# Designs tried in a protein design run: designed miniproteins, single chains, continued (2). Part 46

Each design is a single chain, and the fold is of that chain. pLDDT is the mean over its residues in the fold that is shown.

## One batch from the design tools (miniprotein)

Design m5580
Fold by ESMFold2-Fast:
Structure m5580 (fold): chain A 110 residues (1-110)
Amino acid sequence: SILEEALKIMKELGFDDLVKKLEELYKRNPEAAEYIARVILGAYRKGYSPEFIKALAELMIKIAEYLIEQGKDFRDKEARLEAMKKLGFSEKQAENLVKLFDELIKEAEK
């Protein structure tokens, strides 16, 4: 599965804490965990640095935790934009991040 491939990559990069967080997220919200896994896999396949992959994974887990607390659907693009603004991103920065996530997901699905 895409989740198993992303978890393997994160273990190989030494991000054990993020592996644990993503596995715990999967038990509570499998759709959010699978979405994050696609972004991680896409970033890895595009050759992004380990530091960038770590930062993306940490950000996306924070977004997922916020949305779960609010009872929102992680698949809702507008909900993710609101979560990013709550984390201190401008509207333009949040829109650019959403576009990046969409690009990375497409790469993971190739």
Scores: mean pLDDT 86

Design m5581
Fold by ESMFold2-Fast:
Structure m5581 (fold): chain A 55 residues (1-55)
Amino acid sequence: SDALRAQLDALSDQAVALYRHLLENPDLSDEERQQIEAQIRALVDQQVALERQLA
């Protein structure tokens, strides 16, 4: 569905933005880095779950 595709694109865009933030800010605290990495993992897990609905 168009809605499901839009959700996948939004999740992908959010994950890319967080990865960019990690790369551009090497001076982030360990706590901040771990929080961002956890958010990226959650977004990837959501993307995988939604992709399975398209199969």
Scores: mean pLDDT 85

Design m5582
Fold by ESMFold2-Fast:
Structure m5582 (fold): chain A 68 residues (1-68)
Amino acid sequence: LDEILEELRKAVEKGDTDKVIEYAGEAVQAIRSQEEADRLIEVILEAMKKLKDNIPRLIGLLLQAVGL
């Protein structure tokens, strides 16, 4: 998870929406604890602040990370 989250943060900083969605999806599948879910939620929320396109897809990933 840590390596995936690092790549996700880099993609957010670069504004690479396709890579943000790809790595967020991988991170959702790698979550094994509430602490890891909280870390992913933080990064997805940061991505939503910076990216205006594909917000509905990011919301879907956020809901999966929360366990909804």
Scores: mean pLDDT 74

Design m5583
Fold by ESMFold2-Fast:
Structure m5583 (fold): chain A 96 residues (1-96)
Amino acid sequence: SSRDEMLLRLARLALEAARRGDLAEATAAAVRITAGIRGEASEEDIELAERAEAGKVSREETIEALERALEEARRAGAPEEVLRLLEEALEAVREL
């Protein structure tokens, strides 16, 4: 349940950021979801998070990060609301 609460909070953050066009925050939230599910951040996730902090992420990189977070959440059996919020965040970024 604590994992599901964290994922729900991060998925909401990702959607709010995506709706504002805040690619850096959306990417950071997506990376945190993936790392939270796997129990550790990959080197690629760390590099992406650092570029997000610097404001140096593209729309395409944000889409890829959200797609990866959504796939990992589905595999982990995350709550349906988490999946729905990530799908909405992904769609919001695609429309930017």
Scores: mean pLDDT 87

Design m5584
Fold by ESMFold2-Fast:
Structure m5584 (fold): chain A 59 residues (1-59)
Amino acid sequence: GDGLDGDKAGAAASSRGGGDVESARAAGEYVLQGDHEKAAEAAREGGADEGGVKTAYRM
């Protein structure tokens, strides 16, 4: 993936209820590692919607 994948995950987390930026970054890191399940969990812990995060990194 491109560095943009992390930015998209962060934007999705923020737009899905003002999620924590650090949680969004963690979700992006998990996406880049190929662990989409942990990425979704990190996003939910930060207040982000799981579907939003998946849509963002799909690109």
Scores: mean pLDDT 59

Design m5585
Fold by ESMFold2-Fast:
Order: sequence, then C-alpha cells, then structure tokens
Structure m5585 (fold): chain A 82 residues (1-82)
Amino acid sequence: MSPEEKAALNTLKAMEIAVDLMERAVEKGNRELAERYYRAVKQLAESGKKIAEKLTPEQREYFIKKVDELLKRAEEALEKMR
C-alpha cells in the first residue's frame, strides 16, 4: 500500500468517527459539540480530496464517493438541530 493510499484510508476512518460522534452529539442536543465535529469533518474532507489527487483514477473515484457520503450524513445531522 502506498503512503497516499494509507493516508486516504486513515482520512476516511477519521471522518467516519467524526460523523458518528457528531450524530451522537445531535441526539443529545449538544449543538456546540455537534458544530465542532462538523468543522472537523469538513477539514478532513478538504484534506482527503487533496490526497485523492495522488491516487489512481479508480481509487480516487471510490474515495471521493465515500467522502461525499460522509459529508451528506454530517449535513443531515446538522439539519436535525434546526
């Protein structure tokens, strides 16, 4: 596995954890904590998309799809707080 592939995988794993923690914060009504995790998810997504530029086209497509799915989950969780 290349360093870029490992970095991409670690970024997805970190994003999944951040989204899960955000969803739990929303469930508990902790708006401030949920917004902090949302910011972390967005920062990880931006970093991940830069890493994706160094991946093969097939790996990049898969990775971007997963990042976008996680961003959508975070946005849906944020909407539930309104």
Scores: mean pLDDT 85

Design m5586
Fold by ESMFold2-Fast:
Structure m5586 (fold): chain A 82 residues (1-82)
Amino acid sequence: SHKIAEPVVENGKVIVEDVDTGLKVVAFAGSRKFHLYLIIKDEASGKTFVEVVEESEEPISTEEAKRLAEENMQKRIQDLDA
């Protein structure tokens, strides 16, 4: 099972990281349009892959952004372990 780090919050940006893989989910919340990104960094090649997971025209709260980022990380980890 993967261990997910505590969410880091800075200026409406929420980052959730899987400690075992270095996989990151990034969400932007607050007064801006909501965006959720999945960021995968391959340490061997140095390449970064970015996937847009979810967007909204309406801003969401920081707490809602944390919840969505954590849920999307859990889904991705489950898919990798399947």
Scores: mean pLDDT 72

Design m5587
Fold by ESMFold2-Fast:
Structure m5587 (fold): chain A 69 residues (1-69)
Amino acid sequence: MTVEDIATAIAVSGLSGGVEKAEETLRKILKMLGIEASEEQLRKAAEEVTEHARAGDIDGVTETVRKLL
């Protein structure tokens, strides 16, 4: 999966199910990749991705995800 694929999956989850769904999707992906992140980092990233996605800011979504990888 590319960063763009991951960003899209989280953004779609945030748009359809809100921050909680974005956080769930992000947690599953990071666990699959073996990347450690705190619950605080996951929640903040899910909030930022959801906000950027709702604003149509694709660059903001991708950059938020890239900072976690």
Scores: mean pLDDT 82

Design m5588
Fold by ESMFold2-Fast:
Structure m5588 (fold): chain A 82 residues (1-82)
Amino acid sequence: VSEERLEIEVRLALAQIELAVLKLAAPRLKEEEIPEALKRLDRLIERLREIKEEAKDDPELVREAEEAIEEARRLKEELEER
């Protein structure tokens, strides 16, 4: 694996961990915390889009990034309804 590919893999894994933490925290968020959580999700989605673009030559990494983006969007919609 190239150093560049490993860097993309690490960045994707860190983004996936952050998404998992936000999902676990979501049921416990108070109303005043929701705007900050939404901003964090927007930044996370942007980071995942950048990772997907950089990973474009690796279909597996692209798929994982797309799945994470979709999951983050669903969480964002859920919080916006609340």
Scores: mean pLDDT 86

Design m5589
Fold by ESMFold2-Fast:
Structure m5589 (fold): chain A 81 residues (1-81)
Amino acid sequence: MPSVAEKLRELLEKVKAGELSLEEAKEGIIELLNEMAKQYPQVKEVAEKTKEEILKAKSIEELLKILDKFGNEVAWIVASA
C-alpha cells in the first residue's frame, strides 16, 4: 500500500492539476494528517495545527502554502530528531 507521504504527494498533485474541489482537497488532507499523526507521533502537534489552518483556507493556493509549510516543518522535525 502507498505510504502516507506518497498519498499526500498524490493528493497535492491532484490539487495542483485542478482535479479536486477546495472541499474535496480539505477532506483528503485532513484524513492524511490524522493518519500521519497516528503513524508518526513526533509530528502530531504540527499535524493538528495544520488541520486548523487547512479548515480556514479560502483557496487552493492557500492550501498549497499550508502544506508546503507543513512539509518543511516535518522535514525539520525529522532532521533534528
Scores: mean pLDDT 76

Design m5590
Fold by ESMFold2-Fast:
Structure m5590 (fold): chain A 56 residues (1-56)
Amino acid sequence: MEAKLNALLAGRERVSKAEAIEILQKLGFSEATARALLADRPEELSREELVAIALS
């Protein structure tokens, strides 16, 4: 999953919450699950934060 996440970020170190939801959906999460995972997170996320969330 991490290699796919890095490819989807295309070198971007930060993404908006909306983009993070789209990335999680491309990794196989449902929209509802992606939103739930990001519900308590800030509006902008780092790559490292997305990796940690995807592995939870």
Scores: mean pLDDT 75

Design m5591
Fold by ESMFold2-Fast:
Structure m5591 (fold): chain A 85 residues (1-85)
Amino acid sequence: MEEWWESLPEAEREEVAREAQERARARLAEVEAAGLSREELERLVARLTEEILELESKPELSREEFVEAVAKGLLASALQRRLAE
């Protein structure tokens, strides 16, 4: 994933980062609106982590899979911060 990110042109990396941030923000709002319990949030973080590792294990990623991996990483980080508070 990181090696793939470094291989992209700067403009493409900026576009992917923007799309991933927008996607993560929308999903975070949905999670917050759903009022998930601590246990449900912990299970969601675990699932997101597994899905990211599965994407990173692929020999090739599409642009959409890359945006999705970054978005899932951003969402997992936001949820982990909420669980730590």
Scores: mean pLDDT 78

Design m5592
Fold by ESMFold2-Fast:
Structure m5592 (fold): chain A 93 residues (1-93)
Amino acid sequence: MGGLPDDVLSRAYSLLLQGRDYRLKALNYANQGNIEEAIKLLEEAEKKYVEAYDLLAEAAEKNGDKDSAEMAREGKELEVKILEKEKEIIKKL
């Protein structure tokens, strides 16, 4: 991720923080038994993480940094997989 424009890094970081905050809120609602709201917040978290990683991957690819682009794509796949598993667990509550 080094060598990307500061504005891209700042935007991606902001999106990752928003995704994290939605995810934390989702877990709190799940703990309170509000499953429907928890799932909606995890879906919002996923949108923010996907947007952040896609932004990083596209910027890295434009700069010819294939390694950073691949890392961003792998990060997206891992985060989506984790959120999907969290949704499955919450739906069983």
Scores: mean pLDDT 85

Design m5593
Fold by ESMFold2-Fast:
Structure m5593 (fold): chain A 65 residues (1-65)
Amino acid sequence: SRVVGDAIRAIALAYEAGVSIHKIEITDDKVKFTFVAKTKEQYEKMLEVKKELEKLGIEAEVIKS
């Protein structure tokens, strides 16, 4: 399904960027990824991943701990 494909693609992008996924929320028609940054360096990397996911129509959120 499109949702499963989006989830797999987003997981691959996070893995390549070396960032940890905090939460994945799946509904019938969309998926949302949540990242939690503990350092400024993590926050910057997570923001870049968020931008790439959003370009693909995937919802993402970055939270500072």
Scores: mean pLDDT 83

Design m5594
Fold by ESMFold2-Fast:
Structure m5594 (fold): chain A 93 residues (1-93)
Amino acid sequence: MEEVLKKLIEEAERLLQKAEELVKEAQETPDEEKRQKLLEEAKEIVQTVLTYLQWALEEARKRNAPEDLLKQLEELIQRAQELLKKIEELQKK
């Protein structure tokens, strides 16, 4: 289980980094259509990652995973939630 969680954490970090880069590009583009497409892509990534991280955290807790892995999952969930709120705020503009 621990190695599966570590791989999932690495994949989540990679996907969140991609979503953050898409959000940055959306903020820098003067093209409203391109901006909306970038924000929608970022939102889909973040929502997918949040779903997997929440399931992983529940599984990790049930299997008594190391506290350091639980902490990493919780921090990634918080990061994803904050990014989702930022995307939704930007979509309102």
Scores: mean pLDDT 84

Design m5595
Fold by ESMFold2-Fast:
Structure m5595 (fold): chain A 75 residues (1-75)
Amino acid sequence: MVLTETVYVFGEGGTEEEARWLGDLVRWTMREVAGHDAVTDIEASGSGGVDGLDDDVRRELLERAREAHERLREE
């Protein structure tokens, strides 16, 4: 079964790199919960979306996403 999910977090203020970090956060979370790498492919793209995320929440989310990205890179 193939499951596709679209994440809209930053509207026009977001970057492709930030989208990649969020993808890595999802991959890291799945690995932690499932005990194995359950996500094989992650696609990041820019598009219009829902804008309403609080700036403090955005900052916290990006920090966690960046940590997940770095952890996956050092493996």
Scores: mean pLDDT 57

Design m5596
Fold by ESMFold2-Fast:
Structure m5596 (fold): chain A 68 residues (1-68)
Amino acid sequence: SDADRQAAIDRVLEELAAVLREELRKQGVSDEQIEEIVEKVTESVRALLLENPAVVDGLVAELKAEEA
């Protein structure tokens, strides 16, 4: 369902955002610049995932396996 796809996308983007924030902080990037980069990267990745429903369906299957 669209709700399942949205949940899977949101989870992947949250995990990506957390990794990006950690790595950019280690490189001495400011918090303001980190949030700008994270927003830009996550929006681009969301768009790519929405264009690739087969990949999103795989993520939904993984999410449901974890809930079971």
Scores: mean pLDDT 82

Design m5597
Fold by ESMFold2-Fast:
Structure m5597 (fold): chain A 65 residues (1-65)
Amino acid sequence: MSLDEILTEVGDLVKQLAEKLGLPSLSASQLVSLLKPFGVNTVEELRKLSAEELLDKLQAVLKQL
């Protein structure tokens, strides 16, 4: 996939996660809380993830919900 395609999928997954949790949106700190079981403990670590790594981790979280 191109970077633009991956970023679009990331945005869609973030929206799906927010909806499943009954939230209007997810902040970076809320995303970190969801991703702690997948090895992301800080906002700095979240920002260092590649788009592909972020996509994979978000898909894993969504599948557990």
Scores: mean pLDDT 76

Design m5598
Fold by ESMFold2-Fast:
Structure m5598 (fold): chain A 88 residues (1-88)
Amino acid sequence: IRKLIEEAIKAELEGDFEKAYELFDEAAEIISKMSEKEQLQAGLEALELAFPVLEKLEAEGMPKEEAEEARRLIEKRAEEVREQIKKL
């Protein structure tokens, strides 16, 4: 997997975006199949639970900018984890 990521980065730096995307895709698929699926699912569930909490905290007076930054980070991570699980 580490070698696939390295090759993907190299391809991207060389301007071969098609090859880079293929290699990243293969790396994600391997991680999803070889990694503990339960860990990914548990992590995703925890990230998803954070969204309702942020919504609630924002409604209760949490600074809007802080809530937006936290939501952005959580959304990005959740989307990445969903993509990993989806490719199982």
Scores: mean pLDDT 69

Design m5599
Fold by ESMFold2-Fast:
Structure m5599 (fold): chain A 64 residues (1-64)
Amino acid sequence: TRDERIERLRREAAELQRQADETGSPETQAQINDLLRQAGDAIEAGDYDLAEEKLEEMRKLVDS
């Protein structure tokens, strides 16, 4: 359902933010926080595909 998708996206975002806080540089943390805000805006707009794109960019930054 829509609510299940939103819960999943928020859980993934929280985990990526946690990883950035633990291992990321200040620059990486700032980028993750900006992408997190953009993903949140996309969820509020109902653009879940855009939200998933923002989460994918967060994953790339954390994996680097």
Scores: mean pLDDT 81

Design m5600
Fold by ESMFold2-Fast:
Order: C-alpha cells, then structure tokens, then sequence
Structure m5600 (fold): chain A 81 residues (1-81)
C-alpha cells in the first residue's frame, strides 16, 4: 500500500513537471495521466477512496478530453462519498 501511494504521488509530480514544460511533452503527460488512472483503480480496490479520488482527478486533467470523460462517472461517485 505504501509503495502504491508513493508511486501515485511521484507520478503526479512527474506529470505536473511535464505539463509545465510545454506542448512538446504532451505525449509524456498523456502517458503519465493513463498511469495515474491505473494507480487510482488499484487505490480504489484497496478502499483508499481519498487517494483514489485525487489520482483520478489528476488523471482526468492530464489525459485527452475523450478519455477524461470516461472517468466522469467514477469521479462523481467518489466525490459524492
């Protein structure tokens, strides 16, 4: 569990840095967003709803709009809890 939370936090930092560096790193940002989605799913399975919600929110922010929309129902469900 500790490794999973740490990995999610590290992935968020990496995605933020790549996002700030400009559009040439868009592919890296998208890939990190997809990784955050996978980590969020694992956190949700472990019952870490707060950490999962944070990871899903960042994933949606970094992923392409069409892929981010697929997370809308998940984000709504977790945010209402």
Amino acid sequence: MEELIERAEETIKRAEEAFKSGPENREEVVELGRELKRLAEELEELGLEEEALKAYMYAAFFMPLDEAKALEEVLRSLAEL
Scores: mean pLDDT 76

Design m5601
Fold by ESMFold2-Fast:
Structure m5601 (fold): chain A 84 residues (1-84)
Amino acid sequence: AAAARAAEVAALEAQLAAALAAKDYWRAALYRAELYILRREDSEEGRRAFRLAMTYAILQSLLKQGKEEYKPELEKVLEEAKEL
């Protein structure tokens, strides 16, 4: 249990470092959210981080489909993610 969690944390930390090196800040936010969930299981902070990362992914997908009306919501999610 604890050993399995430690392995997942190590893997996510490596992925986070790679994402930051690539300047992929959205993917970095996703890995941070997963790390918060694993380190602070059932915490409000961890759940908020995960929700923000998922919302960002959905909004980015919508923007790639040409739904530019979602740009303000994406910016709002990025502002909230910066407060993590």
Scores: mean pLDDT 72

Design m5602
Fold by ESMFold2-Fast:
Structure m5602 (fold): chain A 78 residues (1-78)
Amino acid sequence: SAEELYEAALAKAVAEVEAMVRQGASDQEIQQKINDAGADLMTALLAAGLSPEEALKKAEELRETVEKAAEETRKKLA
């Protein structure tokens, strides 16, 4: 389902970005990872039959959630 695709993509992206923050990856590298995760999710959701509008909305929700997780991890390390 679209929800299962979203949840799996979110869990993976959060784990990868949190690890990158802990390893001292640059903001540019982290942003690229977030963008790639969103693009991959959008492609998967379109293939699963979601409308472009619905797929874009879910991809944007993913990017925002992962970005917040990165911020929280940075704050804990400061």
Scores: mean pLDDT 88

Design m5603
Fold by ESMFold2-Fast:
Structure m5603 (fold): chain A 95 residues (1-95)
Amino acid sequence: MLTPLQQEDIDRIKEQLSYLKEKYNLSDEQIAEEIRRLTIGEVIERWFRGLISSLKEGQEYATSVIRAVGKDFGIPEEVTEKVIKEANEEISKIW
């Protein structure tokens, strides 16, 4: 379930991705990697601001955001799930 704060992050990521997709004609895999990069940035910022307090909370947040944005951009589920796994591995290195 998405919170209002997650929706704000999703909207910002979608705006940035729409610009990049049009400017650079990105593939589904390249869009998915940009979703990962932008989502990790939001997780790090929320952790520094004390809005995320655990590894599990950070991973659940990233999973929800990546899945929502990937679905809205029509990214294949297999590509989205791979990116979620890679994001969760990167988040585990921060904690």
Scores: mean pLDDT 78

Design m5604
Fold by ESMFold2-Fast:
Structure m5604 (fold): chain A 90 residues (1-90)
Amino acid sequence: LVTVEVRVEMENTGLKDRKVVVKSEHPDGESVEVELKVEDGKLIVNVTLVGKPSGLPILADIAATLLASAGAEEAAEEALEAGREKIAEL
């Protein structure tokens, strides 16, 4: 398994602190964790993906969906782009 970490910082448009952890139902230990934190009017997004290299793009899409559903659509787009770039370098 490989760990990919992504951090995005941007202007906060009214979101509150939230931590969401989604783990794959598979016993191989794949997981997605997203954390939304608000500090000094900024939205800080931390994404941690754990999986096989071939599965990481799907986990990145899941993370982006979770962020978008939380109202952080712009952060979701930036996190997905950064995550895909890191995955491509593996």
Scores: mean pLDDT 76

Design m5605
Fold by ESMFold2-Fast:
Structure m5605 (fold): chain A 86 residues (1-86)
Amino acid sequence: SLDAQIEALQAADPAELAELGRQVRRLVDDGDLDAALERVSLYAAAQYRKQGKDELAELARKAAVAARRGDRATALAYVEKFEALL
């Protein structure tokens, strides 16, 4: 779930995570799952890049690009790939 992905990023700034969680929850409640996936994936990509985890950052970036295009199946496939590397 998106909530589980947000919780998995707990090593990040708690204030940034809380704001991301509020934005994502609002998008999910509005039924905009593709925008929610893009937001979470872009945040994950930025955090992995800061940690020097370039492969995870690139997979998360690709998930965000797919979500932005409305290609939910491809976005979720990339999410599954970077989750498997965690």
Scores: mean pLDDT 76

Design m5606
Fold by ESMFold2-Fast:
Structure m5606 (fold): chain A 57 residues (1-57)
Amino acid sequence: MKLSEKEKEALKKGEEAGVRAANAGASADQARQIGIDTVAEELGISREEAEKLAKSG
């Protein structure tokens, strides 16, 4: 699946947020949730849609 430039940038920000959370001592599940929430906020979509995009990228 091809991602738009905006979707790609949102996924990058989500990954960075997740890595920051993990470095601060968050669990893998918490870091993943934070990353997905960041993508959802960046794109103005639901958490479910953000999770689908993360699986595509």
Scores: mean pLDDT 79

Design m5607
Fold by ESMFold2-Fast:
Structure m5607 (fold): chain A 54 residues (1-54)
Amino acid sequence: SMRTILRLNLYQAMVDSSQLLIERAPDNAVLNAQNQAEIATLNAKIAELQAQIE
């Protein structure tokens, strides 16, 4: 559905933002761990939504 596609685009943008934050603070292990955990969660949501397309 269109709603699912828009949500996928939003989650992908959030993943991209989290990856950028990791690159901007490579020496901050705590923030790196938090951002990587968020990326993993968002990728799981993306996979769930992709399963709903077609």
Scores: mean pLDDT 78

Design m5608
Fold by ESMFold2-Fast:
Structure m5608 (fold): chain A 74 residues (1-74)
Amino acid sequence: GMDQSISDLKKKLEEIKKKLKEYLETNPYDPEAEKLIEEIDEFLEKFENRELSNREILEKFKKIEEEAKKILEK
């Protein structure tokens, strides 16, 4: 169901964060990548505490995915 899809989004967020950390190892001093990692950490904390609606989770995830693409496709 939708809750299972939301759980899969959490796994994708962790994977995006991992890719951004790997990117920073080869591209140090990218403040956009560092900021996005911080935003993902805040998102994951709110997600774990169930402070976000399913709609907010989907909207925030889409924004993070788009920002990560911009950074990783430089």
Scores: mean pLDDT 78

Design m5609
Fold by ESMFold2-Fast:
Structure m5609 (fold): chain A 94 residues (1-94)
Amino acid sequence: SPVEEVARKVIEMLEEVIAEFRAMGTPEGAAASTVLRVAIAEIRRLLEEGKLTKEDLRKLAEALRAYAETVADPAIRERLLALAEEIEKLVEEV
């Protein structure tokens, strides 16, 4: 389905950002990568159960924006906000 195709693209984007955060070698980068890994696990669970909705992806973008507000590192904060915006754009195309 279009939603499942968007979810797979979102997972790929999250994996790229996880690699970026881990490459920083900082505690905050490690924490942010863990948050994104938990998000991927939830999306994969919903995909496997056939329960994933467009709203679930929108809620993920909201959660990433909320998490960004707690982040002190401006590079991590800006990357999370950009990631949330890209997810929202992909969701609007379904």
Scores: mean pLDDT 90

Design m5610
Fold by ESMFold2-Fast:
Structure m5610 (fold): chain A 102 residues (1-102)
Amino acid sequence: PPVPPITVTQRVVGMAIRAVGAVVDGDFDEAIALVREGYAYAKEQGDDESAGLMLSVLGHLYAQRGDLQLAAQYYRESGRLFERAGNLERAEEAYRKAKELE
C-alpha cells in the first residue's frame, strides 16, 4: 500500500531505482515487474507525468531485451502521457525513441 508521507514521484522514483538494481543483477523480469508496479501506482494517483516516466522505462527495458515492437508501443504511450501532463520535451523524446525502433 502507498506510504502517505512519500509523494507519488518519490515512490515511483524508488521503484525505478530498484528496477535499475534488478537490471544490474541481470533480472529483467524483476525490473519490468517493479516498473509496472510504479506505473500502476502513478495511474491510480492520476500522476500522468510519473506514469509516462514508468512507460518510458518499460520501453527501454523491452528494447534492451530485443522486444522492439513492445518497446515502441510503450514509448508512444509514454509520449501521450507526457503530452497530457504538459511535458512536451519528454513527450517528443519518447516519440523519437519509438521511431528509432521502427
Scores: mean pLDDT 80

Design m5611
Fold by ESMFold2-Fast:
Structure m5611 (fold): chain A 77 residues (1-77)
Amino acid sequence: MAEEFIEELIKKAEEMEKKGVPLAEIEEELRKMVAEWAGISVETLRRIEARLRAGEEVPLPERLVELLRAKSALAKK
């Protein structure tokens, strides 16, 4: 399921890029999709991102942990 969602994110990004949507708007749309998948708000996701960038250990929602693990597994190939 998480891997299928990552494929949906990639397809959405490619479709928006093909339509000439600016990169900043594509990134924002993908962030909304991730937030909905994880069952959190976009604002909550932004706070999690900011805390992780600051080197803080953040308790992540289970769905977000699943998504990050799926992304890491795909990247390690």
Scores: mean pLDDT 76

Design m5612
Fold by ESMFold2-Fast:
Structure m5612 (fold): chain A 131 residues (1-131)
Amino acid sequence: SMKREEAERLIEEAIELFNLGTRENRREGLRLLEEAARLYIELGDKEKVLQLADLFFHLGLLLEKSDPELAIRSLLLAAELYLAVGDKEKAREALERAERIFEKHKESLPEEVREELERRIEELKKQLEEN
């Protein structure tokens, strides 16, 4: 499958970017992993989606102090992917951690970013309550 080969290439490129260790390279690496996750969802590969959800979860924990915005974004992606595979408990855990980091750091975030992240948190909360 060309989609599988593309997803694997994106993961390899993301790992290279994370190894370079700059803030911009970490942000681009996260974006590539998000793109890979979307491809695995389209493929119906629940195991790979779960592996990427776990990766986003742990990445969010690691980035909490150095890049709170990227940590929140990573944890929200983890919550979305856990929900996509039906793991509601892990989705709630990821969302709770994202909310905690958001509340702690929201005053230091640009207004546009704050409003975006607040909307994403509220949308995920509603999805978890409805399902």
Scores: mean pLDDT 89

Design m5613
Fold by ESMFold2-Fast:
Structure m5613 (fold): chain A 57 residues (1-57)
Amino acid sequence: SAEEEAIKERALAAGRTLLDSGLSAEVAIALIEKNSGSLLSPEQLAELKAEIRAAGR
């Protein structure tokens, strides 16, 4: 849904901010999942995790 896409976009932006702050992709993912994981489908959450890992390289 558009709402899920907006949540994923904001979560990805937050994840990038955490990476820029010097956190590892795994730590950033753990924090984002704890804060927004219940708001996303398993598929959207898997995509978000992959995007944060890609951004952390």
Scores: mean pLDDT 81

Design m5614
Fold by ESMFold2-Fast:
Structure m5614 (fold): chain A 90 residues (1-90)
Amino acid sequence: DEKTAAELEKAIGEAARRVQEAVEAKDYAAAAEAAREAVRRARELGKTTEDKEAVRQAEASALAAEAQAYLELGETEKAKELLEKARELA
């Protein structure tokens, strides 16, 4: 589905921008939420495209961003789990 893939790519980019804005504002809870949305959108993109490498890279980047936000929130164990998942995808 061409339209769905393009919409998901746009949504991933928008979520990544929200992560950056939240980090600049030191709102790490909002950064974690935006990064989690990017992960969801990347996984949905994986169902609509054969470019599995691009999907893995997008999901890994989003998971790493979520992990960094959780590190800033003091959620070290959750951050470690997310970083390990990101590493497995890269």
Scores: mean pLDDT 81

